# Designs tried in a protein design run: designed miniproteins, single chains, continued (4). Part 18

Each design is a single chain, and the fold is of that chain. pLDDT is the mean over its residues in the fold that is shown.

## One batch from the design tools (miniprotein)

Design m12629
Fold by ESMFold2-Fast:
Structure m12629 (fold): chain A 76 residues (1-76)
Amino acid sequence: EEPPKEEDIEELVEDIAKKLGLPPELQKKLLEAVKNQDSELALRLFAAHHLKLPLDTPLPEEVIRKAAQEVIEKLA
């Protein structure tokens, strides 16, 4: 299948933000994370949103991954 283009990435991030109810600031950070292929930042954003915690909260990788998976599953 075709690799995602920048415009497709922006639309995907907007759709995700709308489905999750992300504020514009988190949507911008998610877009930046996806464009930079910063999976750690993207997972932290999903985990923080799911757990209702600040983004600067130090979380174990296992907790981040588990919470992010719950969010991704809800989007599917």
Scores: mean pLDDT 73

Design m12630
Fold by ESMFold2-Fast:
Structure m12630 (fold): chain A 55 residues (1-55)
Amino acid sequence: MEEEIRRLEEEIKRLDEEMERNRDDPTRYTALSIRRIGAEIELERLKRKQKELLA
């Protein structure tokens, strides 16, 4: 679980960097933004599960 959380955080960071490189391409930027939102939702879900397991 912690490894999965770290992997998602690394993916989000990579997406942030790719979005910055594609700021002048609105279509690609939007696609990357949607993908980042998906990763963020999954990260929040995993963090919630981890918190519940430790409670």
Scores: mean pLDDT 80

Design m12631
Fold by ESMFold2-Fast:
Parts: sequence; C-alpha cells; structure tokens
Structure m12631 (fold): chain A 80 residues (1-80)
Amino acid sequence: STARLQAINRAYREIAQTAHHLLTVEGLSKDETIAIATQLARELAARLGLSDADLDALIAATNQFIDAIYAGEDIPVPDV
C-alpha cells in the first residue's frame, strides 16, 4: 500500500512538473500539454505496474492540475 502510494505520488509530481514547464515556459497549448502528460502517465504506469484504476486517477489528477494552471491559478508545483 505505502509503496504503491509513493510510486503514484512520484509519478504525479514528475508529470505535474513537466506539464507546468510545457504550459508556462514552452508555451504549448492546453490540448498539446494534456496529450503529452497522458502519454507520460501511461508510460510511468506501465513501468511502475499501476492498475488501470490508478492510471485513470493519475490522468484525472494531472488534467485537473493542467486546467488550473491554464486558467491562471497560482497552484504550487509538487516537489520531485
């Protein structure tokens, strides 16, 4: 349980940091950023052995983060 939660949290942090960089530094569109973040989530889930339910939750959390940043909200980027 703890190891699984740590793996999910680490994956989320990596994806969130990448998404923030793509939106705020690289100037990519929301749709482009979501596509890249989703691909990273799928790759990390496969490597970490996450369930489909955990992958879906990870994608949902990452999309929510991207939506908040794109809307101009001051959301802190998680530490890696």
Scores: mean pLDDT 82

Design m12632
Fold by ESMFold2-Fast:
Structure m12632 (fold): chain A 75 residues (1-75)
Amino acid sequence: SLQGEAVEEVGRAYAATSDPETRKLAGEAIDAIVRGDFEKAVEYLERAKETAERNGDEEAARYLERARELAKKAL
């Protein structure tokens, strides 16, 4: 499912980063995805990606972008 795939990609981003803000936003995105609030999920994923990019966490940023694309398909 798009929901399951999005959660999996966010989980990979969470594992790839040690940045507390990126992890917090990723957690908020998972909560939004689980609730079916894909508009909020996209918002949190965009913010999480921005924090990952600022911190040079390129791998986490790539996983967050994949999750964002999956969440947008669910809209």
Scores: mean pLDDT 88

Design m12633
Fold by ESMFold2-Fast:
Structure m12633 (fold): chain A 78 residues (1-78)
Amino acid sequence: APSAAEVLAAVRAAAADAAATFGVTVRAELRDGVVHITLTGPVGRLEGTYGEDGRLEATQTLVRDGKTETRTFSEVVE
């Protein structure tokens, strides 16, 4: 699994390309061994964390058909 520092570096490197290609704003910071990631785009927002255990946890807020939907998910990154 990639380290928190490697995930932070990869997200930051990709942020400008993501902004140009998808019109999304990507913010990432490392705090106490945890990478905090926020993506803001035209149809919603995603807030995620990537910890030293290789677990990605995220909350997604979408606007669909005039309704705001919030969901949470977790994944283990190999």
Scores: mean pLDDT 72

Design m12634
Fold by ESMFold2-Fast:
Structure m12634 (fold): chain A 74 residues (1-74)
Amino acid sequence: MKGDIYYRLGLKYYEQGKYDQAAEWFSLAAREYEKQGDLEKAARSYELMAQSYENAGDTEKAEEYRKKAEELRK
């Protein structure tokens, strides 16, 4: 499943401190999970995307994607 592959790639880059690349892979994972209707996995992917942006110093994007994750869990 493409979403799971993208999610694992995101985790790999996140563990290496490559936060910009991690955010890109988590973005692809979130989009695939949304297409499949898996809102919980999409929300988790957006949370990790937000965490990746926060660690990369992009506070504005971190807040945006954290909010998207919260809305998907309502």
Scores: mean pLDDT 86

Design m12635
Fold by ESMFold2-Fast:
Structure m12635 (fold): chain A 60 residues (1-60)
Amino acid sequence: GDLLLRVAAHDLGVSVETVRRALALLRAGQEEEAARLISEASGMSVEKARRGLRSLAAAL
């Protein structure tokens, strides 16, 4: 739901649109590209972004 995307955007330090694009990439099997997108938008490391995306995907 929209609430989960807003919480994820806050936790990752990015926009809701960025989270939606990253989740679409993750669903397409493009985990590295999804993690890089979050990393570039937030300034966090790719490793930290990947862990955050995996946690979010497990919660959905």
Scores: mean pLDDT 81

Design m12636
Fold by ESMFold2-Fast:
Structure m12636 (fold): chain A 67 residues (1-67)
Amino acid sequence: MRHLEEGRKAFEEGDLEAALEHYRRAIAEDPGNVEALRNLAEVYRALGDEERAARYQAAADLEERLA
């Protein structure tokens, strides 16, 4: 998963905008990707967007339970 790995690297480097773009790209290619949804929630939390973080966290939890 190229976008997932690129997003993780950007997040580790503190580039939250790049991480957000890569994780959104990963979800666009695989909407049910639990790891991408979870990582998107982490990026939004780091950005201070608690509402979006909670929504992506809930989406990840739902996908994991349906597996």
Scores: mean pLDDT 80

Design m12637
Fold by ESMFold2-Fast:
Structure m12637 (fold): chain A 85 residues (1-85)
Amino acid sequence: MKDELLKKGEELERKGEEAYAQGNYREAARLYKEAGEYYFKSGDIVKAVEAYEKAGQAYLKAGDDVGALIYTGHALDLPGKASLS
């Protein structure tokens, strides 16, 4: 059910946050990416985008410029994204 997917996403996001706080940026990036996938499957596009942005930041901290570009740059191009301010 959607609620189970959302809960799984929230669990993974918390684990990613813990990994990030401990300096395990590669692990944090992977966990945030997985959280984003679960949020997307649940239909919560806003939380999915937020999780992918966190994944991109964690990839950047880990020295993975390609991963950072995929999750923070043009790869997350959504309609109206540039005007959401």
Scores: mean pLDDT 73

Design m12638
Fold by ESMFold2-Fast:
Structure m12638 (fold): chain A 72 residues (1-72)
Amino acid sequence: SPPPLSEAERYEANGDIALRLGLYKQAIKWYEKAIEIDPNNVRAWRNLGLAYEKLGDKEKAKEYFEKAQEIE
C-alpha cells in the first residue's frame, strides 16, 4: 500500500484548497513549498502555472506549464 501523504503532498493539498477558494497568492505559496521539497511534482508545477494565470501573470503561467511538460 502507498505510504501516508508526504509533506510535499500536504503542501499541494493546501494549495488546491486555496486555489478553489480563489486565494491565488496563498495557493502560489503552498505550491512553491511543494516544489521546493519535490521539484519533480508535475501536478504542483501545473497548478502553480494555473494560479499565476488566474492572477493575470501569463508569462509566469507559461513558464511553469512548460516546466510541468518537461518533467512529465
Scores: mean pLDDT 84

Design m12639
Fold by ESMFold2-Fast:
Structure m12639 (fold): chain A 116 residues (1-116)
Amino acid sequence: NAQAEAERHLAEGVAAYKAGDYETAIEHFRRALELDPDSPLRPRALFLIGRAYDKLGKYEEAVKWYEEAAKLYEQRNDLIGAARAYEFLAHVYEKLGDTEKAEQYRKKAEELRKKF
């Protein structure tokens, strides 16, 4: 079914990511999101797409996916996931030269870490 196919794509995306095949990883993660948009694994897939773009040096794209992942983690009360996504978002903003945004998201991650 679509859910099982989405889970398979997520797993194949993770394998591609670990192998350094970041473009292939993104294709698999996007397909997983299309097949099961309401998946409990959605925020993880969004975060991993952000990680893959970050590894490719596509920082503007990485920002978009990390922001979506962080917000969804917060909406689902996964404070650990949210804090991690905000930390990676801060790091990408440093690479983009936006030191104010980097500091903003670093503080947000720290605030969340105080709650768990």
Scores: mean pLDDT 89

Design m12640
Fold by ESMFold2-Fast:
Structure m12640 (fold): chain A 71 residues (1-71)
Amino acid sequence: MEKSRLAAEAVAAALRYIGDLIDEQKFDELKEVSKKSILEVLRLAAERYEQDGKTEEAQHIRKIAEEVEKE
């Protein structure tokens, strides 16, 4: 498997898992993940959703990131 494809699959799987936790607001489980790492992923996800015209999803992720940052 090419490194770029493996990296893309790994990132997609990680983002899907994080997305599920975000949708379910399972922040207790997200605490198992590095706070710094999750905040960076949320920032990038919000930017991507905004670029795709998914403004409501981007806004929701930004609010989740704000709450995580306060902890």
Scores: mean pLDDT 71

Design m12641
Fold by ESMFold2-Fast:
Structure m12641 (fold): chain A 63 residues (1-63)
Amino acid sequence: AEEDLNKGKELLKQGKYEEAVKYFERAIEKDPNNKEAWKNLGIAYLKLGEEGKAVVYFKKAQE
């Protein structure tokens, strides 16, 4: 379901990056092929200063 993805995106807009990560991880657990969830997880980690993790998740979003 898109509920976790949408909640994560809302938290990301609010600057609640650690909470956004949790919801994007839930979205990926339900649908590992959700490229938008992988991309947003990368954005959240980039905002948290974890560039290495962000790069890995952006690559997953391109698969």
Scores: mean pLDDT 84

Design m12642
Fold by ESMFold2-Fast:
Structure m12642 (fold): chain A 76 residues (1-76)
Amino acid sequence: MPSEEELAEEVKKRGKELIEKIKSLKDKKEAIELLKKYAELAEKEAEEAEKQGKPLVAKALREIAEEARKAAKELE
């Protein structure tokens, strides 16, 4: 079973990969929509992680949500 630290690192790695992949989409409008949706989902998952006693995972998810929102704004 992965530790909380391992889960937090995985969240950051996968989140950054996904954000970069979305940013590389040819359809700019679709990319912005997906980034905003992903940020919303990540924040929701962060709240759930915090309730489950996983503060490191929650922190990683909030960090990814902020990065996704920033990417969406930069593409506008």
Scores: mean pLDDT 83

Design m12643
Fold by ESMFold2-Fast:
Structure m12643 (fold): chain A 65 residues (1-65)
Amino acid sequence: IDEKEILRALGDMYIWLGDQFEKQGKYEEAAEMYEKAAEYYEKAGDYEAAEEARKKAEEARKKAE
């Protein structure tokens, strides 16, 4: 396992946490987790996953309103 694999796994973990917060109606916390996921995916060079994570964060923030 190298740094990119670890970073991608961290991104996946934060997506899972965001999904859990969203199921609980904790949309602002969900958005924060999705943003962290995007940062880790971007560091891993997975720009597509980073973009999807940012979209999830934006949608969660809209629900927090």
Scores: mean pLDDT 85

Design m12644
Fold by ESMFold2-Fast:
Structure m12644 (fold): chain A 94 residues (1-94)
Amino acid sequence: MIKPLTKEEKEFLLKSLDEIKRAVNEAQTKEEMIERASKIIDEALKKVKSEEGQILLTLLHMNVALAKRSDLPLEQVKEDLLNFIEIVKKEIEK
């Protein structure tokens, strides 16, 4: 079994996910969205030590990287990322 998130890591990750949601919603370009989201994820990876937290952040980072390579319109890419963030939030809240 992987090492689960601590209470402090859960609170920190939920706050970080809200910061990513804000960056996604405020971004005017795909490049800005990816840059802002990646920066928040990279900082979270430095602070979160649990295997569960690192896996969730790595999956989120991979989804941001896929968004960078996508030919979909910005609004669709935003919707897809926001939906994935909600899935991650629900996983953390278990």
Scores: mean pLDDT 83

Design m12645
Fold by ESMFold2-Fast:
Structure m12645 (fold): chain A 62 residues (1-62)
Amino acid sequence: MTVDLKEEVEALAQLILDGAPRSVIEEKKEELARKLAEATGLPLEVAKQLVDKEIAELLKEQ
């Protein structure tokens, strides 16, 4: 990938599994979605949906 978003998504999924506070998780999701939106040119809301989908798939494997 042209950006290291995969490692950031995996780190966020790990925070969720470790029981990090909801506020921390939401803040990290928003920052990751902003990075994705900037890298791809997608609207922020679409980037948030893609981040949520990737996290859900990673959590589904656990």
Scores: mean pLDDT 76

Design m12646
Fold by ESMFold2-Fast:
Structure m12646 (fold): chain A 85 residues (1-85)
Amino acid sequence: ERFQLLMDVGALILSLAVAPDNENVKKNIIDKLAELFGLPEEVKQKIKENFTSEEILDLLNEVERMLEAGKSVEEIRKFIVEKIK
């Protein structure tokens, strides 16, 4: 579970780092992040509308750090929702 989430988040970080100006990559990364952590549609749309690729990369790095620190999916979801709303 946690190992798979770390691998998935790491893949999103790499994808965005390689193609930061690709809007399709950015959209797909946000969609996958929302899928992995069960983010509400409203939160997903706010990230799509308001976040730069650099801000999304920072968010993904924070999520990766939280996973490495042993935080649960629920804790990470709450963190993202509270940070974005």
Scores: mean pLDDT 82

Design m12647
Fold by ESMFold2-Fast:
Structure m12647 (fold): chain A 58 residues (1-58)
Amino acid sequence: TELLERAAKALGLSVVSVRAGAAEISRETGLSREEAIEYMLAHPELSGRELIELLKKE
């Protein structure tokens, strides 16, 4: 989706890396992949693991 391409550009990652990160966040947190990508964009300073930990604290 266009969301993957925008996220890749904004985060300085490849589309493959964004897709993999979103899948991991989705699997660990129960969010959709689109929601996971939105959180990645909201917290560009956090690694995927740090973001998962943040989301699990809620």
Scores: mean pLDDT 78

Design m12648
Fold by ESMFold2-Fast:
Structure m12648 (fold): chain A 61 residues (1-61)
Amino acid sequence: SEEERRRRALEELIRLLRENGPHLASDQEYLNALTSYAQKRYHMPPEEAVRLAREALEILG
């Protein structure tokens, strides 16, 4: 389902943040990196990718 796909994408973004987060300088850089990853990896439109990236940051913040 789309919900399962989104959940798996979210879990992957959270994992990437935990592994790579210390290399980014700001919340905006985190948001940009995660948004780009979601678009490329999961073929998400920009608006959906930004929302998912923000959700991942909120879960870890």
Scores: mean pLDDT 75

Design m12649
Fold by ESMFold2-Fast:
Structure m12649 (fold): chain A 90 residues (1-90)
Amino acid sequence: SEVEEAVERALEAMKAKDRKAFNEEVIRIHQLSGNAKAADYLNLAGDYFIQGNKELAIKYLELAAEEARKNGDEDLKEGAERMKKEVEES
C-alpha cells in the first residue's frame, strides 16, 4: 500500500537520521491514513531518536502503534512496530 511505502521511506530516513525526510514521510502517512495522533507520535519518536533519546523514541513509537491499532490502520501499526524494533536494535 502507499502507507507501507511511506513507512518504508520513513524507516530509511530514520536510520539515516534525516529528520527532514522523516517528517516529509510522516506528513504523507498522515495524509494517507487520516491518523493525526499516530503521525504526531511518529514525529516525536523521530525527534527523540535523532537526539539520542532511545527510551522516549520507543515510548512514542508504542503510542503511535496503539493509535494505529485503535483506528484499524494495520499497515501503520506494523510500520510503527518495525520502527520500534530498529530503534531497539540500534
Scores: mean pLDDT 88

Design m12650
Fold by ESMFold2-Fast:
Structure m12650 (fold): chain A 79 residues (1-79)
Amino acid sequence: SDVSPKSGTVGQPVTITGKANKSGSTVEVIAPNGEKVAEATTNSGGYYSISFTPTQAGDYKIVVTNGDKKAEATFTVSE
């Protein structure tokens, strides 16, 4: 799964963009502690844009769900 950018910094706002295979897919950003910190939906072209400010360092998951199918990408946050 292709996301851009792939890394960020604690306290710095970031906008992650990507593309899924289907429109109307749910995109969730899951913090290292398992909390959902942001959510978006893919547009008619399958593209998404999701903005958040990381409050914790570590590996965040970008989870794209379309029905019973899930894809994951990792977004790494440094201090």
Scores: mean pLDDT 81

Design m12651
Fold by ESMFold2-Fast:
Structure m12651 (fold): chain A 62 residues (1-62)
Amino acid sequence: DVDLSERAQRKIDEAAEETVKETGASPDEALRAAQQALRELGPEAPLEDVVKKAIELVKKKE
Protein backbone atom coordinates (compact mmCIF):
# COMPACT_ATOMS: atom_id res chain seq x y z
CA ASP A 1 0.00 0.00 0.00
CA VAL A 2 1.45 3.34 -1.13
CA ASP A 3 -0.04 5.25 1.82
CA LEU A 4 1.54 2.83 4.32
CA SER A 5 4.95 3.15 2.61
CA GLU A 6 4.73 6.97 2.69
CA ARG A 7 3.79 7.00 6.40
CA ALA A 8 6.65 4.58 7.18
CA GLN A 9 9.17 6.78 5.32
CA ARG A 10 7.97 9.93 7.14
CA LYS A 11 8.27 8.12 10.50
CA ILE A 12 11.82 7.01 9.62
CA ASP A 13 12.79 10.57 8.60
CA GLU A 14 11.32 12.09 11.80
CA ALA A 15 12.94 9.44 14.02
CA ALA A 16 16.30 10.01 12.29
CA GLU A 17 16.12 13.78 12.97
CA GLU A 18 15.35 13.17 16.67
CA THR A 19 18.16 10.58 16.87
CA VAL A 20 20.67 13.12 15.47
CA LYS A 21 19.44 15.70 18.03
CA GLU A 22 19.71 13.26 20.96
CA THR A 23 22.96 11.43 20.06
CA GLY A 24 24.95 13.73 17.74
CA ALA A 25 25.21 10.89 15.21
CA SER A 26 25.54 11.65 11.49
CA PRO A 27 22.27 11.92 9.50
CA ASP A 28 23.20 8.75 7.56
CA GLU A 29 23.86 6.74 10.74
CA ALA A 30 20.64 8.02 12.34
CA LEU A 31 18.65 7.18 9.20
CA ARG A 32 19.98 3.59 9.16
CA ALA A 33 19.21 3.22 12.88
CA ALA A 34 15.65 4.55 12.38
CA GLN A 35 15.10 2.17 9.44
CA GLN A 36 16.32 -0.79 11.53
CA ALA A 37 14.17 0.30 14.51
CA LEU A 38 11.02 0.45 12.36
CA ARG A 39 11.86 -2.96 10.82
CA GLU A 40 12.19 -4.51 14.30
CA LEU A 41 9.12 -2.79 15.81
CA GLY A 42 6.87 -2.84 12.73
CA PRO A 43 5.31 -0.03 10.66
CA GLU A 44 2.52 0.62 13.22
CA ALA A 45 4.97 1.36 16.07
CA PRO A 46 4.56 4.84 17.63
CA LEU A 47 7.15 7.44 16.61
CA GLU A 48 8.45 7.70 20.21
CA ASP A 49 9.20 3.94 20.30
CA VAL A 50 11.04 4.11 16.96
CA VAL A 51 13.10 7.08 18.26
CA LYS A 52 14.00 5.21 21.49
CA LYS A 53 15.06 2.10 19.55
CA ALA A 54 17.09 4.12 17.01
CA ILE A 55 18.94 5.92 19.85
CA GLU A 56 19.65 2.52 21.47
CA LEU A 57 21.05 1.16 18.18
CA VAL A 58 23.30 4.22 17.68
CA LYS A 59 24.62 4.08 21.27
CA LYS A 60 25.35 0.33 20.95
CA LYS A 61 27.85 1.14 18.14
CA GLU A 62 29.80 3.57 20.35
Scores: mean pLDDT 77

Design m12652
Fold by ESMFold2-Fast:
Structure m12652 (fold): chain A 71 residues (1-71)
Amino acid sequence: IDEKEVNAALAEMLLALGRLAYERGDKETAQELFIEAARLAKESGNDELVEYILEEAKRLGFDVEEIEKVL
């Protein structure tokens, strides 16, 4: 396992946790988790995962500009 594989796995985990936080009404925690997920996805070199995270955040009504600051 290397850093890119770890970062991709962590990004997917944080994305899932962000969705759970959103579902329970914790939008601030969800936004922080989406931001960190996008950052780790970017560091992993997985551009498709980055785009997926941004689209999911946009679908849920988050400010994608705040997430793009870490990209």
Scores: mean pLDDT 81

Design m12653
Fold by ESMFold2-Fast:
Structure m12653 (fold): chain A 100 residues (1-100)
Amino acid sequence: SEEALREQLLETGKALYEAGEEQLKKGNYVLAAILYTLAGGLFEATGDLKGAARAYNNAGTAYYKLGDYELALKYYEKALELDPENEEARKNKEKVLKEM
């Protein structure tokens, strides 16, 4: 069923998000960005727009730590597109614009 598929995709997204957090803690910023971006896509596909925004915000932070400010900005803006009230993404966007 579509409901069972949505639940499976949501659980997969959560697992990828948690894997992204683990890689970020280890300083593996490229892998963290990939995992968060994949998690964001799955949350977006399941209609969890706030979950997707959190994942894309964290992908932006991984790119920020890599010094890729253009990609960091792109993902913070993607997070704000999905959740305009995401305070962390808004603050992170302001922060990255000061580096550019």
Scores: mean pLDDT 92

Design m12654
Fold by ESMFold2-Fast:
Structure m12654 (fold): chain A 71 residues (1-71)
Amino acid sequence: SKILELVAAQIRIIGAEVTANNPSASLEELEEARRIAEESLETLRKLNAPEDIIRRAEEVIERIERRIEEL
């Protein structure tokens, strides 16, 4: 179901955001969160998710990338 795939991808983005907001997250955890978020963004784009959902996923990835660069 397209709806179930969309929901699953959004849950994965939420998980990545939780990791991005955890000040104790290791480099390995951040790199894994980025990978999961990137795969989920590809799924959201393939499903033609609303622009607001796509933008949120992109913002989560950018936040993770910034944290990795600052380590």
Scores: mean pLDDT 89

Design m12655
Fold by ESMFold2-Fast:
Structure m12655 (fold): chain A 74 residues (1-74)
Amino acid sequence: SIEDLLEEAERFGLRAYLEAAARGDEETAAQIRAVMEETGRRLKELEEKGASDEEIRKVAEEGRRRIEELMAQA
């Protein structure tokens, strides 16, 4: 479901943030947090406008990809 997708995306981002912070990579941790906040803001706006599950999924998947790219750089 879309709810399960959003929970998985949030847990992934939080884990990535905590791992970066734990190793002292403050720059990567800050960038991950910024992506999470931007993605959360976009998802809230889409939900308020009654956007489709497909649009919500795309935004969540884009956020996850950006976090994966940041983790690969570290």
Scores: mean pLDDT 84

Design m12656
Fold by ESMFold2-Fast:
Structure m12656 (fold): chain A 73 residues (1-73)
Amino acid sequence: SSEEEELKKNLEELIKKYENDAEFFKILGILLMEFEKYEEAIEYLEKAIELDPNNKEFYELLKEAKKKLNKYE
């Protein structure tokens, strides 16, 4: 739908604006997991880890996303 295209565009603009914000990528990862987009969630959670590699929560979320992805393969 047009609403989904607009949401995607807004999300891409936010990603560009907050490209150095680890917390932003964590939130994106969580939202993508809610929509069962686990491959995309993994991508953004890995970006969060790149920005803040000592954040234990990001690794726990990444593990959960990978576990969910494997269940659907």
Scores: mean pLDDT 82

Design m12657
Fold by ESMFold2-Fast:
Structure m12657 (fold): chain A 78 residues (1-78)
Amino acid sequence: NLAEAYNNLGNAFLKLKRYDEAVEAYTKAIELDPSFAEAYFNRSLALERLNREEEALEDLQKAHELDPSLVSPHALLR
């Protein structure tokens, strides 16, 4: 699955602390599969590292909407 391949690429960039490239890879995964909850969750982690807190929160909310098991309600508070 191409969306999964881009999610895996994003995960590799996260491990390398290449957060901008991680966001780009996760964004491509989401474009290919807009219901890919894990890609939204993972992109939120990269966005937090980039201090893009509002965008990170939006992705956490979307990940929770798609799969509540990935995101605790506590993570969605301000």
Scores: mean pLDDT 85

Design m12658
Fold by ESMFold2-Fast:
Structure m12658 (fold): chain A 75 residues (1-75)
Amino acid sequence: MEEERKREAIRLLEEAIRAAEAGDYARAAELVREAGRLVPELKSLLERIAEMIEAGDEFAISFARMVISILKKEL
């Protein structure tokens, strides 16, 4: 179900933000890519966010929060 996939993607992105805030950028990037597999319409954006996280770009967390907001609005 599409709604279930979006809820799981939100959970993964929230977990990714927590991992990044804890300094675990590798785990955060993996979780963001996993969310992209569940939401293929945002896969390209989430892949860029994962690359930004791996590079230590603090802007990546803001983009991840924006994606969570978009997904929540669609539920």
Scores: mean pLDDT 83

Design m12659
Fold by ESMFold2-Fast:
Structure m12659 (fold): chain A 62 residues (1-62)
Amino acid sequence: SLEERIKKLEEEIKKDPNNAQAYLDLGGLYLTLGEEDKAREYFKKAIEVDPSNELAKALLAA
């Protein structure tokens, strides 16, 4: 389920707060759920962790 995927990604971030991919995946899931503000926050965190991440920048700019 989407809730199980969110929980898994939250656990991955707790283990490694510098995991840019986990922030991107969480942002994508929240965007799918219609929670745009939460999605934007996670994309922003992905950029903070990896400023060269063009996908995160594109998703935040959309």
Scores: mean pLDDT 83

Design m12661
Fold by ESMFold2-Fast:
Structure m12661 (fold): chain A 56 residues (1-56)
Amino acid sequence: GQDQHDAFSLANELATVAGVKTPEEAREEALKRGYSEEQAEQIGRAFERMQKGAAS
């Protein structure tokens, strides 16, 4: 669904704006932005996929 799109967009923003380097840090930043634990988990997973793609 579109929620994966939103999670990916947020993960990318966290990587560029907050300088986040790990999925755990991405989850923490998502929580700071007012997202729920479930949403933060989705954002963390999206960040992990994005980071692996960028690093590899």
Scores: mean pLDDT 71

Design m12662
Fold by ESMFold2-Fast:
Structure m12662 (fold): chain A 66 residues (1-66)
Amino acid sequence: MEELKEKILKLLKENPDKALSAEEIAKKLGVSVSAVQQAIRELYKEGLVEVSEDGKISLTEKGKKL
């Protein structure tokens, strides 16, 4: 779980001006969409990511500092 969360944060940091879907993240990291969705829920609770109305995921200011 923690390793996947860190990989997602790193991927989003490499794309700071782009929001990614869970499907895009799953494909880039070679994991299931379900695993990404679980990690995103945890990151959202920690205030590290934002989720838009269309399901796109981006870093918060707090997430960018990690």
Scores: mean pLDDT 79

Design m12663
Fold by ESMFold2-Fast:
Structure m12663 (fold): chain A 76 residues (1-76)
Amino acid sequence: SALEEEAARLRALADGYRALVAALADSKSPAVQTLEELARTLEEAARALEAGDLERYRKLSVEAQRLEQEFRALTL
């Protein structure tokens, strides 16, 4: 289903960001902290979709977008 595909996509994105954080493991930079929070938020969004909690999914999707914008600002 589309929801299952979207949940899988969010988990894949979270795994990618987690791998990036691991490559930067000794960094305490705000950018690394934002990536960790982004990965966690995407995993929570995937779980919300799997549980059928569309309201929580929407809230977490907005938060993930905010974190992506914050990460871009920190890496400029």
Scores: mean pLDDT 85

Design m12664
Fold by ESMFold2-Fast:
Structure m12664 (fold): chain A 102 residues (1-102)
Amino acid sequence: MLEEARKLLKEAEEKLKEAEELIKKALKQPFGSEEAIALAEEAIALAKEAIKLAEEALKLAKKALEEGVPGAEELIKEAKKLILEAEELLGLAEIVLAILRR
């Protein structure tokens, strides 16, 4: 259970990192280019996947806490932090996409 939660959290972190790099690349492209828009859309998709994986990890960590498994409380904190970071990046990516489409 905790190992599954840790694996999901690591996958979420990797997807969030990839989404951040895609937004940086989108901002380096010519304004309003199809490539910039495509990169921003891909970053949005990855940020949404990161949120989903982190939420699944949070559910598993909460179940582990109810069963008295050591380390579950720290995993809950890490999952909540990653969800917030991914939601912030999703919001930023959506703003970037809106600007690029104008």
Scores: mean pLDDT 86

Design m12665
Fold by ESMFold2-Fast:
Structure m12665 (fold): chain A 79 residues (1-79)
Amino acid sequence: DMEKIKEIEEKIKEIEEEIKRKKEELKKLMEELKKIPSSNLKEILKKIGEILRLIGEIFDLELEKKKLEEELKKLKEES
């Protein structure tokens, strides 16, 4: 039980670090988007595409984290 708890806590920490890195990249992309001239529609659309991809990746990681947190909660309550 304790070993499984530690393994899940480690996985949660890894996912949290990946989410933090992706959120930093998202912030950078949003700042870059603000600097693109409104006349440069092609670059704006490309940057929006990168932002949407990254949001999707963050969403998937948040779902995986939530699943692991529920598993961890169950293990702690059942011990």
Scores: mean pLDDT 84

